# Designed miniproteins, single chains: the designs that were tried, part 88

Each design is a single chain, and the fold is of that chain. pLDDT is the mean over its residues in the fold that is shown.

## One batch from the design tools (miniprotein)

Design m3065
Fold by ESMFold2-Fast:
Structure m3065 (fold): chain A 75 residues (1-75)
Amino acid sequence: IEESFKELLKAIEGLSPAQASRLVGTGVANPEGLSEDEIRALAEALGLSPQTVRDVVELAQKVYHGQKELVKKYA
């Protein structure tokens, strides 16, 4: 969980604030995960690779839904 948070911070440091906000927000809103089509559509819209979108969304899901209390403390 601490590792997931560090990985999320590292993954988003190369992204614009708009790209990072969209991906993190998508992960938070979709705890059940995203379909491959949703990942591809988001990657196309943001000009990112599907792998980058998948990695950031999954890390945001792990951080936000695995540690909601920790996220509330730091958000």
Scores: mean pLDDT 73

Design m3066
Fold by ESMFold2-Fast:
Structure m3066 (fold): chain A 78 residues (1-78)
Amino acid sequence: SREELLAALREMLEELKTLVGEEAFEEVVKLLKEGKYEEAAEVIAKTMGISFEEAKRIVEALKAGIEAAGPDALEEVL
């Protein structure tokens, strides 16, 4: 259901916040809202000390969740 998709997206965002911290999370959320997925992956990679490819997979999962839940998904879960 859409409710389950929103819950999954919220869980992914909460996990990301725990991993990157408040400051980097705010920047990533801003970039996701602007559709700047590659820039969001760069912030995650730098903050976590992981490869861009690993960070890109995280962003691709978030993007898939946003697209599956619909256009207002980020506004509804934030």
Scores: mean pLDDT 83

Design m3067
Fold by ESMFold2-Fast:
Structure m3067 (fold): chain A 60 residues (1-60)
Amino acid sequence: LSPGQRALRAQLEADLAALERDGAAAAREWARGFGLTSEEEIQRVLDFLRSVLEAVLARL
């Protein structure tokens, strides 16, 4: 991999880790504020974002 591709891969891996750690908690807190309690809907959004990040990583 080029230096740029290695740097991008490292950044995307960090972004994925941050999404897994902080994204779910932030999404649940936000949803609670609006009276939304559907973990299934929150999980579907998170799964979609994870799939996109994993697809990009697979290309690098």
Scores: mean pLDDT 70

Design m3068
Fold by ESMFold2-Fast:
Structure m3068 (fold): chain A 66 residues (1-66)
Amino acid sequence: MEVVEEELPASTSAREAAERAVELAEKRYGIPRSEIEVRALVEGDTLHVLALYKGKVVARVSRKLP
């Protein structure tokens, strides 16, 4: 399964980033929202929001911290 990746503007809220990651997983693979786990990670100046299905990352959304 290929991971879908998208970079969002730094003005994007963490909530909007999480919604986008879930939306990408739903649209790309038809995974129900109820089966998607969302995790947020900060690495340096970047926020990563991951959508996981059965423990596998299926979508990643990133934005720079303000």
Scores: mean pLDDT 79

Design m3069
Fold by ESMFold2-Fast:
Structure m3069 (fold): chain A 64 residues (1-64)
Amino acid sequence: APPQSGAEAVAAVADLPLPLRVKGQLIIMGLDPKNKAELLEQARTVRDEAELLALADAAFAESK
């Protein structure tokens, strides 16, 4: 099922051995938000899990 929140989207990629920026890109591509280009640029600057969660929440809000 598609994630129902930013936290679920982060949880779906948490165990992947990928850099945070790539995890953010996967979340954005999966949710397909209207501001995808801006969020993909923001994903490049993600440094920790809290920033990844904020990015996922923003992507989820803009996806519908």
Scores: mean pLDDT 77

Design m3070
Fold by ESMFold2-Fast:
Structure m3070 (fold): chain A 65 residues (1-65)
Amino acid sequence: MEELDKLGEAIRKISEEKNVRVKLEITLPDGKKITIEGEVTSDEDKKALREQLLKALEEIYKSLK
């Protein structure tokens, strides 16, 4: 699923890079949109952004049911 791929790439990018800004919009099959954005300059920022991405992944999975 393309939305899951975008989410995975965002998680990977923030894990590997410093001083990264992420902004993406995911459209779920039910038409719901999830917007994720944040800037990573510290480990705390990485954790916060990853939590947002994981929550989005869970919503995508739920919408597929």
Scores: mean pLDDT 71

Design m3071
Fold by ESMFold2-Fast:
Structure m3071 (fold): chain A 76 residues (1-76)
Amino acid sequence: MAEELLKKIEELIEAAKNKDTERVAELLSELAGVSRETAREIIESGDESLLSEEAKERLREIEKLIEPLREELRKL
């Protein structure tokens, strides 16, 4: 459900604000459909090329729902 997705996004934003990198990687991997290792590499490098095209589209659709998430992810 969209509400469950939004709650997960809120948890991701909170984890990012708390600098809980491990929790951010876990939530990002679930939202983008990638491994935690790939999510961690994206966080460390900021390189979206590690995402498949499907995962990139999924993440962008989620970002459209919550503008603050885009800012937090860009900082990681």
Scores: mean pLDDT 63

Design m3072
Fold by ESMFold2-Fast:
Structure m3072 (fold): chain A 97 residues (1-97)
Amino acid sequence: DLEKKAQEKIKELKEELDKKIKDSDLSDENRQVLEDIKEDLIKNFEKQVKDIVEKYKDNPEKALEEVDKKAEQVLKQFDSYLEGLKLAQELEEKSLK
């Protein structure tokens, strides 16, 4: 069932992002910002997955390949936000005040 496999990939991506947040050295406030970013990225990913599944319903292998490509893009975007927040936190910690 293509739809079930697609839902499993959404769940796996959510779990991977949750682990990245948990393993971060960020403050609780910055972790909350990442949680908000995660929710937005996942909502957009879920919409993209629905469109991919509908477009490739007769080719499940291609559908899953396209879902994997979109998941990779989400991970790269999330890592970029994580890096930015870490740099911002380091700058705040180095404040001479």
Scores: mean pLDDT 83

Design m3073
Fold by ESMFold2-Fast:
Structure m3073 (fold): chain A 97 residues (1-97)
Amino acid sequence: HMEEVKEWLKKVIDENAERLATDEEMKALGLSEEEIKTIRKFYQKGEELDKITDPEERKKFAEEVLKEIDKIYPNLSDIVKRIADALKKHAEELIKK
């Protein structure tokens, strides 16, 4: 489910799909400072989700992440929406059980 997003990120943002692009690389792609900050925030939230070992705490955090994304989603550019979509899928999978 994340393979399509990883391929897209590899083609558009980074030569290596496993590495987050640098601020300089994102600026070269035409991303604004606001977009870069939002991408960095999404990456940080994804890392925080992976660090939570308690299933109940993880579910609550995932639900909060989904609510935050939904609140700002309409104002995101297409490139940031693709990164938000990846985080949403990850959060949704964690709350399904």
Scores: mean pLDDT 68

Design m3074
Fold by ESMFold2-Fast:
Structure m3074 (fold): chain A 77 residues (1-77)
Amino acid sequence: SEKEIFLEFMRKVIEVFEQEDPELAKKVRDILEKFERGEMTLEEAFDELNEIASKASRETQEKLKKIFDEYFEKLKE
């Protein structure tokens, strides 16, 4: 399901941020929490995640790129 794929994706993103940027990890966890509570749509959560990711270091962004690519591949099938 789309929701399960997104939740798995978000968990992997949080793991990267917890290692690389704990402050941004808190913001990503807040997005996931709001999404799980139904306070935010999947599209809104993804858009806010992209804004946070754009503020991350280049090294963190490179690690995230692999996770984003995997997410988009899973969405295709």
Scores: mean pLDDT 84

Design m3075
Fold by ESMFold2-Fast:
Structure m3075 (fold): chain A 60 residues (1-60)
Amino acid sequence: GESALRSSRESAEDRLALVKKQAATLSPEESLALIEQAEKERDEVIRMGEESAAQIEKQY
């Protein structure tokens, strides 16, 4: 459960923050593309974490 979901969210947020800092050193075009991709990856990680947690909770 909940502990795994929290860890997943925190990790995804930390990754996004790092990508944003790194993107600031790139061109505006590269920066936008990197941030957009990182935001999509963060959203997908959170969604998959929620689905996985719900399925595990049904088994345990």
Scores: mean pLDDT 75

Design m3076
Fold by ESMFold2-Fast:
Structure m3076 (fold): chain A 86 residues (1-86)
Amino acid sequence: TEYTVKYENEVDEGYSESGKKFKGVTKSLSFVRDAEGRLVSVGEIEVDIYDENNELVARIKLKEGASEEEILEKIEEAKKKIEEYS
């Protein structure tokens, strides 16, 4: 039997390559696991990214079934957005 696991309101802080501080807030992260707990698919992903002044600078939104490559690509796009906001 498959089941869906969801994570909400997870907070991660870090720095961009240029040294800008950011905070990622996971609004939605879901994935499907099989009966043995193995990952079958990634569901919807929604993460809001804030700068050190709590201003929203980027959002990551991915539809169900996103690949690891697509997830990493969206993360890199978000990092670029942080750099663009001086």
Scores: mean pLDDT 68

Design m3077
Fold by ESMFold2-Fast:
Structure m3077 (fold): chain A 59 residues (1-59)
Amino acid sequence: MEEALERAARSMPPEAQPKALELVRRSVAGDVEGARRAWASLSPEEQELFRERFREAMS
C-alpha cells in the first residue's frame, strides 16, 4: 500500500508532485489531519488524477 501511494505521487505532474508526496508522507506517518490537509490542498483535477494513478499502481 505505501509503495503504491509513493508510486502514484511520483507519477503526478511537477506542480502537484510535492503536495502528493507530502500527502503520502503524512499518511505513512499516521498523521491523519496532516494527510487530510495535504489532500485538500490538491485541486479537484489533481485529486482525480491521484486516484487514477493510485488505482493503476495497485494493479
Scores: mean pLDDT 82

Design m3078
Fold by ESMFold2-Fast:
Structure m3078 (fold): chain A 69 residues (1-69)
Amino acid sequence: MLSEEERELAEELLEWAKADPSVPQSFVDRFEELWERVEETESPEDVLALESEVGLLLMWKWVQEKLKR
């Protein structure tokens, strides 16, 4: 199970990714699949993978904001 704060962060990032046309649809799909797996299995590898994707999305968002300036 993800913590409440982690879940909120992931949800916000997913919403942003879905709204931003520069984010590929396949990225959104993959994120959703990983999230489902983490909720079902609680595998440490799956949790680490999801956390990595969250980190990548955060960095991508930050870079996007920088470039838009």
Scores: mean pLDDT 72

Design m3079
Fold by ESMFold2-Fast:
Structure m3079 (fold): chain A 69 residues (1-69)
Amino acid sequence: SKAEELRLKLLVYKIMLSSEKIIAERIEKKLKENPNDTKIKKMLEEQKKSIKLLEEEIKRLEKELEEAE
């Protein structure tokens, strides 16, 4: 069913989001150790943008699932 397909997609994206958040936390720790490292700052900014895009996609899928249930 459409609802089953959406639930599976949400599970996958939520796992991806959890992994991306762990990566961001590790980058943030590295930045704390090297506060003037512009490359690490840029890497953290890019990681935060990726997390935001995943969160937006999850919200879109959750809304679609609510309408399908």
Scores: mean pLDDT 87

Design m3080
Fold by ESMFold2-Fast:
Structure m3080 (fold): chain A 65 residues (1-65)
Amino acid sequence: SITQEVADAIRAAGLSVEAGSVEVKLEGDKVHIYTLDNSPEAKEIAKKVAERAEKEGYEVEIYEK
């Protein structure tokens, strides 16, 4: 599952998904990534999630709050 691969990539980068700074939604072959705040941490997590999803063949869009 892309959600599990994304979570593993976040953990491998030393970031925590339980921080609640980013929400990820999968719709078909497109991954939507929402930052829940304007923190540098949320933006960094979103970028790393996007890089991993793109490498796995998904289209990605990031929505900054």
Scores: mean pLDDT 68

Design m3081
Fold by ESMFold2-Fast:
Structure m3081 (fold): chain A 97 residues (1-97)
Amino acid sequence: AEPRYYLFLYSDEAGGKRLEGGFISEIASPEDVRALEAAAAEAGITLDPEWVELDEAEVEEYLARVREAGPSREASAAVAREFAAEKGTVPLSRLLE
């Protein structure tokens, strides 16, 4: 089976500031989505309901852009928004079917 990767934008509040970040996870089933949502809720993190579907080459491109920007939480969020704008998003509801 070909792996499916999704890029998520998330936010939380730390030290009175709203912080945003981006991360990649492999999603193989709706159960993986539910586990990720449960883990985010436990951590006090809000996930954006629109996710970017990536292939392996696009995962490497995301990581390279974050490295070029100087690796930080802010850079991970900024690059995630660029990917969402360039590649489009998949709504969370489609991944729960």
Scores: mean pLDDT 75

Design m3082
Fold by ESMFold2-Fast:
Structure m3082 (fold): chain A 73 residues (1-73)
Amino acid sequence: MKELQTKLLKSGIDKSTTLAEQALKNGDLDAAKKQIQDLLDLAKLAESRGDTELAEEARKRAEELQKQLDKLQ
């Protein structure tokens, strides 16, 4: 059960990262911002569950994407 929950959380992080990258490539800043927000929510969820490594990874992804978004604004 723990493994399934961790796998689903990682899948969500990977999905939001991919969608944010696609939105940035398309110039859809609103969609990119929403996906970055989803990544931060997933990081908070991972941290609350004790998955500190997943939380850190999600935060790093969100930070890198936010930096790219800021350059386009």
Scores: mean pLDDT 82

Design m3083
Fold by ESMFold2-Fast:
Structure m3083 (fold): chain A 87 residues (1-87)
Amino acid sequence: MPSDLEKLEELLKKAKEAVKKGDIETALELLNQALVLAGRLLKDAPEEVRNEVLRLWLAAAHAVKKGDYEKAIELLEELERKVREAA
């Protein structure tokens, strides 16, 4: 079975693909699923790290909602790196 980290990486990859296709609804749904998994992965992480990941997630969701596709992709990639490093 895939780990929660591998599942999160797959969700973020699919979210980036949805953003590139202009499928905002699917991208936001995948982002919400990724947030739930990130919370589970980071449950025992320092509050500072959890707050940074939440801030990146909020910024990514905002960019997706605004249709700022380039910024959304950059923020999703940064979020993926941060969770991978912290998990």
Scores: mean pLDDT 81

Design m3084
Fold by ESMFold2-Fast:
Structure m3084 (fold): chain A 67 residues (1-67)
Amino acid sequence: MSEEEIEAVERAVVLAVQRGIQPSEEALQAIRDAIRNGWSPEELIARLRELGEEELAALIEEQLAKV
């Protein structure tokens, strides 16, 4: 992911928490792994959906669309 894509993911996590969506530890770990290992945004979104984090995945997609 680019720096702008990482900032979009971080904004989505903040917005999720503000809306009462609590990301799981598995979701937070997936985000850390995606940033550290250079995953594509599509790989991160797919992984979050596999974890059942559909609302968080949707917020990340919305923020990435603005990059």
Scores: mean pLDDT 86

Design m3085
Fold by ESMFold2-Fast:
Structure m3085 (fold): chain A 110 residues (1-110)
Amino acid sequence: AMEEILKKLDEMIALLEEAAKEAEKLGDYETANELRNLAEQLRLLKEKISKEEDVEEILELVEAAKETITKVLDYLIETSKNEKVKELVKELKEKLEKAFEEIIELLKKA
């Protein structure tokens, strides 16, 4: 369970970093920087989870991170003036929400 959760967090971090590079290629440096900040927040979450033994505490941390990250992505979708960046962030949001739901489901079964 824990190894699979940490692997999913690594995959989510990679998705955020790839999306940041694509936003940068499209000239949206503000969105690229925000996506890199979210990748760093997931690295910090991964570090906290790797040291925590209480499944309920891990679940609360993951649910809080999902809410915070989703709000930032929604803000970027709403405020971006570049349609390609909007589509990029919408696709990223769907992938990250699915990954968070998979992590939460794994934690509830543990």
Scores: mean pLDDT 88

Design m3086
Fold by ESMFold2-Fast:
Structure m3086 (fold): chain A 109 residues (1-109)
Amino acid sequence: MPHKVIRTGKKLPVELLKRFASEAAKAVVDPEEAKKRAPKLLEELKKKYGEEVAKIFKEAVEAGLAGYEVTIESQIDDNTILRATALAENPDEVTIQTYNGKLELLSEE
């Protein structure tokens, strides 16, 4: 399966990284359900977090709809990068990987 990394460019809460990765994986499994759910989630995200965060969510879901496994990457400080990935086989299980600024893996959960 092709893989895509989506870089947020902004610090996002880890719960949003998990949610974006999970919804992208769900879009691989059931594209029609994802298309029905995405507009409502997009509007909720736009109202609560703004247009930039909503755009990242849209990009993640569109990548999933295109058949990509998606990793959401957010740099939370100068030395810390978080990656959230969910697999189509289990879209509700999100792996969080913590990297240093050189992309050296520090932890995985």
Scores: mean pLDDT 80

Design m3087
Fold by ESMFold2-Fast:
Structure m3087 (fold): chain A 71 residues (1-71)
Amino acid sequence: SLTVDQVRGVVNGILAGSPEDGLRAAQEVADGSGLSQEVKDLLLQAARAADDREKARALGEEAVARVEEEA
């Protein structure tokens, strides 16, 4: 499973990087990690919403909070 820090890193990449790079990072985490489906879905939704910064940030913060709850 990924740590909270790894999920935070993906979220920061989505918010600061290109939409394509953010989606690729979220896809790799979704495909290769033992994270819950809820966290994976939130990361993919955040990456797809990268053109709406407030929405992407809110979805990313929810993903981080959910991973912290699952720890």
Scores: mean pLDDT 75

Design m3088
Fold by ESMFold2-Fast:
Structure m3088 (fold): chain A 73 residues (1-73)
Amino acid sequence: DGVVDFEELKEFVLEEMRKLGEELTEENIALAEKMAQKIIKKYDKDGDGKLDKEEWEEFLEDYRRHGFGIYTD
């Protein structure tokens, strides 16, 4: 429905890492948690700790263009 909370966003990041050939190690899970936090902080305009449909679509468009490079280092 377009509303994404922190856990759903973390699962999305882990799934994308898996598709890129990364293993779901404890280190990658921790990295996914950090990326999910950064994504929420950047795109959460309402400050409710969740992404609505419009905020989620903005994130997906940026991710499609730039990947995760802007969230790692």
Scores: mean pLDDT 74

Design m3089
Fold by ESMFold2-Fast:
Structure m3089 (fold): chain A 68 residues (1-68)
Amino acid sequence: MSLEELVEKLKKLLKEKASSKTIAKELVKLIEKSHGVKISVKQLYEALKEVGLSVREAAERLLKILES
């Protein structure tokens, strides 16, 4: 799946108010594709706890960065 396809899928999931678990799975794929870093959903939750962000907030911020 291309970076553009992952971006569009994540945007759609956010609009549809998908579960945090569903968003986290797609966010992990987007991070791997955009940054070349493979992390688990558990590692993502741990990292988000360090910065005080929800999965949804992290997804919105990453999308803004990738589209800027």
Scores: mean pLDDT 80

Design m3090
Fold by ESMFold2-Fast:
Structure m3090 (fold): chain A 76 residues (1-76)
Amino acid sequence: MEEELEKRLEESRRIAAEIGREWAEYLKPADELEKMIKEGAPEEEIEKKLEEAREKGEHFAVFLGERMLKKKKEKE
């Protein structure tokens, strides 16, 4: 049982690292949009990136980007 448990712990750690990498890749387009918005990229360029994300089916990046754009517009 101890060896079986050790193997499960190692597999669990590998799975967690894999999930972390997958999550980071999934968030990368959203991070790029966030960076563009914070660095003051032109609104037109940000909107083009959002459209590209929609076409690629990057639903989370679109959701986050739209929310951040609204927040920026409210503060301007």
Scores: mean pLDDT 73

Design m3091
Fold by ESMFold2-Fast:
Structure m3091 (fold): chain A 89 residues (1-89)
Amino acid sequence: MKKYKPNEELKKILKELGYKEDVVDESTIRGLIFGYLVEKGLGDFSSPDGIFNAKDTPLGKLLGKETFNAKDFSDIKKLIEKYTEEVEE
């Protein structure tokens, strides 16, 4: 499983979500982000369109967008590519 080292901006957000490790995988990043949005009442995995609202959150500012699509992993992949460094094991 590929591991990633978050940059300072993403690491701050992950820390606020309760993740304190220096290395993280894609599934953990996805789970933390959508868990946060569900906890804030901004979306639900039961939604037919899979859309979560990140508007007015630090996460939305970091991504430069107001919504996340849980069925489209491209948003998470773009986040990883922009805000992490891949770790070789």
Scores: mean pLDDT 69

Design m3092
Fold by ESMFold2-Fast:
Structure m3092 (fold): chain A 92 residues (1-92)
Amino acid sequence: SMTEAALENMRLVHREMKELYEKLKELIKNKADKKEITKTFIFLGMHYIALSAETMILERRGTPEAAEEARRILRESEELYKEAKKLYNEYE
């Protein structure tokens, strides 16, 4: 169904977001170029926005079960984004 496809896409985006967070940690640890660190952080933020948008759609048009699963993924993604923001802001 369209709802199942949307949830699978949210899981893929969430996985990519976790991979971007690991990349962000490695780039900062290795004192990589500031532009690469900033790009990685921006891409992570864009993934979070995409998950937020899809959650809103599933809350309006999906099943109650799909809406709950979407909210769960979004909550995990919000915590990851908070950690990424903290890490990025502590970079000097």
Scores: mean pLDDT 89

Design m3093
Fold by ESMFold2-Fast:
Structure m3093 (fold): chain A 107 residues (1-107)
Amino acid sequence: MSAYDSAKSTEDMLRKALAAARELGASPAVLAALDKAVEIAKKGTELAKKGENKKAFELVSEAMRLAADAYERQARESEGDVRFELEVQASLFYMSAAVWKEAAKNE
C-alpha cells in the first residue's frame, strides 16, 4: 500500500469520525479537536502525494493522537456502553498513532 493510500484512508476515517461525533452531539471542544485532526491528516495526504512520506506519516500519527484524545474526552462525558465503545476507539487511535510514528522512522 502506498503512503498516499494509507494517509488518504486515515483522512477519510477521521472525516467519518467527525461526522459521527456531530450526529451524537459531542461537545464543541471535542468537535474542534476532531476538526483539527482532519486538517492535519489532510496535510499528511498532500505531503504523501508529493512523496514526502516521512513527514506525511508524522502528521498522520499526530492526527490519530488528537482524535484519540478527543474520543477519551467524549468518553468522560458519556455513560455505560457508549463510554466503553468510545474508550475502545480511543485506544485503537492511539495504537494507530504509534504505528504511523514507527513507519515515519523507517522512511
Scores: mean pLDDT 83

Design m3094
Fold by ESMFold2-Fast:
Structure m3094 (fold): chain A 84 residues (1-84)
Amino acid sequence: DNAIKVISEESGVPREEAEEAIKFIEEGEEKLIELALEAKAAGETVDSDKEIEEKAKEVTKKMKEFIEALNNNDWEKVEEIMKK
């Protein structure tokens, strides 16, 4: 519950909403880990490395936007990011 506590305190959202947001972020982190493992497995293939790096960068960017939206209490933006 460390992340739930941090988000609730930082963005002032109720703990239940922060819990839902954390669940989504954790799923995104799992995707990043999977992409990193794919990059490691494809390790010597230049094109695969580039594609995986680009996907990881995109996921990281989305997570950053998600956290920013939470910090601004912008649930409309949060919902938009989650849909994509």
Scores: mean pLDDT 62

Design m3095
Fold by ESMFold2-Fast:
Structure m3095 (fold): chain A 118 residues (1-118)
Amino acid sequence: EIEELEKRRKELIARLEALPPELQEQVKQSLINVMEGLIDMMRENKASPELLKKLEELLEKMKNAKTISEVVEYLFEALKLVYEEVEGLSEEEATLKALEGVNSLLEQLLAVAERAAA
């Protein structure tokens, strides 16, 4: 299941990176906005200072990333950390849920971007 989700993520990233540059920038900004919302939610729910610091460091990496692939990788790492540290999931379960969440988000962003390009 994890291998199939990783393959799906790579296919979605390749399609997003084939979009016109303007739409790629919109996708990157949407992913950054999702990450900012995740951090705000974690802060409201009294997440540990250590977790918040790790998430803020990943957000900074996303803002400095050049490609959709890099932005997606940092968002995946952030979701995995939240599932491990907040939900108490194992590394395997956290990886599975993070991949499912990222892939769902990428599929939604791709559908919106492809409609805008049509």
Scores: mean pLDDT 87

Design m3096
Fold by ESMFold2-Fast:
Structure m3096 (fold): chain A 85 residues (1-85)
Amino acid sequence: AAEAEERERVANGLVMTAVQALIHGKEEAAEEAARLARELGVPEEEIEEAFAKAPEMAKVGVIPEEEFEEGFRKLRELAREILAR
């Protein structure tokens, strides 16, 4: 169903956002993105593994800070909408 696919997509986006936030030194944003991902059902172990890979991901693919902030804003809005259902 579209609802399950949307939740999974938003959750995965938040995990990636948390990793990008760590790469940019935005610890508070990383914590918020990780918290929302957990609320959407992402296991803590999966989040911890993603964070552990952040230094290697920083060498291969870094989203520009402005693009990251815009993406997080949209994902945060979608996550709040899903959690309010």
Scores: mean pLDDT 79

Design m3097
Fold by ESMFold2-Fast:
Structure m3097 (fold): chain A 85 residues (1-85)
Amino acid sequence: MLEELKKVLEEAAEKAKAEKVENPLDPEVARELLEKAEKYLKNKGVPEELIELIRERGLKLIEEGHPDAAVAAIKAGIEFLDEQM
C-alpha cells in the first residue's frame, strides 16, 4: 500500500510538472486543498501513515514551487485510496 501510494503520487506529480500551466496555482490554495484532503481521508478511516505520506509529499511539492503538481498528486492519491477502500 505505502509503496504503491508513493508511486501514484510521484507519477501524478511528474505528469503535472511536464504539463506547463499558463497560470500556476497559488501555493496557499494548494495548502488549503491538502488540508481538506487530509480531513476527507481521516473521516474515511484511512490509516494515518498513508495520510502522512500524502501530507509530506504535497507539502514538499508546494515548497519546491510546484503547487499544481502537489494538487495533481493529492487528487491521484485520493482516487487510489478510494479504489482500495
Scores: mean pLDDT 79

Design m3098
Fold by ESMFold2-Fast:
Structure m3098 (fold): chain A 81 residues (1-81)
Amino acid sequence: APSAEERAEAAVKEALEAVRAGDYERAYQILLDLFRDPRIDPVAAVRLFGRAVKESDLSEEEKEAAERAALRAYVEWQDAQ
């Protein structure tokens, strides 16, 4: 089975690909599922995704949409604790 780190990196890549496709709902769902994995630190996952977004060639509007998807996922995860 993949390590927690490998899973987080794969999920971040998949979420970024969803953003590139304009599928912000899918990006949100991928990140929410990642945060629900008890092996994953959600704060570290948010930072990993934020770095990938910053380093990407996405437009500023797409970067803002990606960060909103991540925030929405984090808030929903936190509300479920």
Scores: mean pLDDT 85

Design m3099
Fold by ESMFold2-Fast:
Structure m3099 (fold): chain A 81 residues (1-81)
Amino acid sequence: MSLKEKVEEIVKTKSPEEATEEIVKLLKEEFERGKISLEEVQEVITLYAKLLKEKNVPEEVREKAERKLLGTYIELSDKAA
């Protein structure tokens, strides 16, 4: 299963709060194992934002999820430097 397919399945089966936590964990684990790049992390964040909007998740919930994912991207970027 591709990274994008895993993200789509998480969004489909979990609440927005649970999906955000699982995606953060997935991104950290895959990045620390060297399986994905920072560019792929950014692509997943963009995809997740799009999927939440398509699922009609309220803007305030989407903004909270996006802030948490951006925080994760910054953390992983710092580890890569």
Scores: mean pLDDT 82

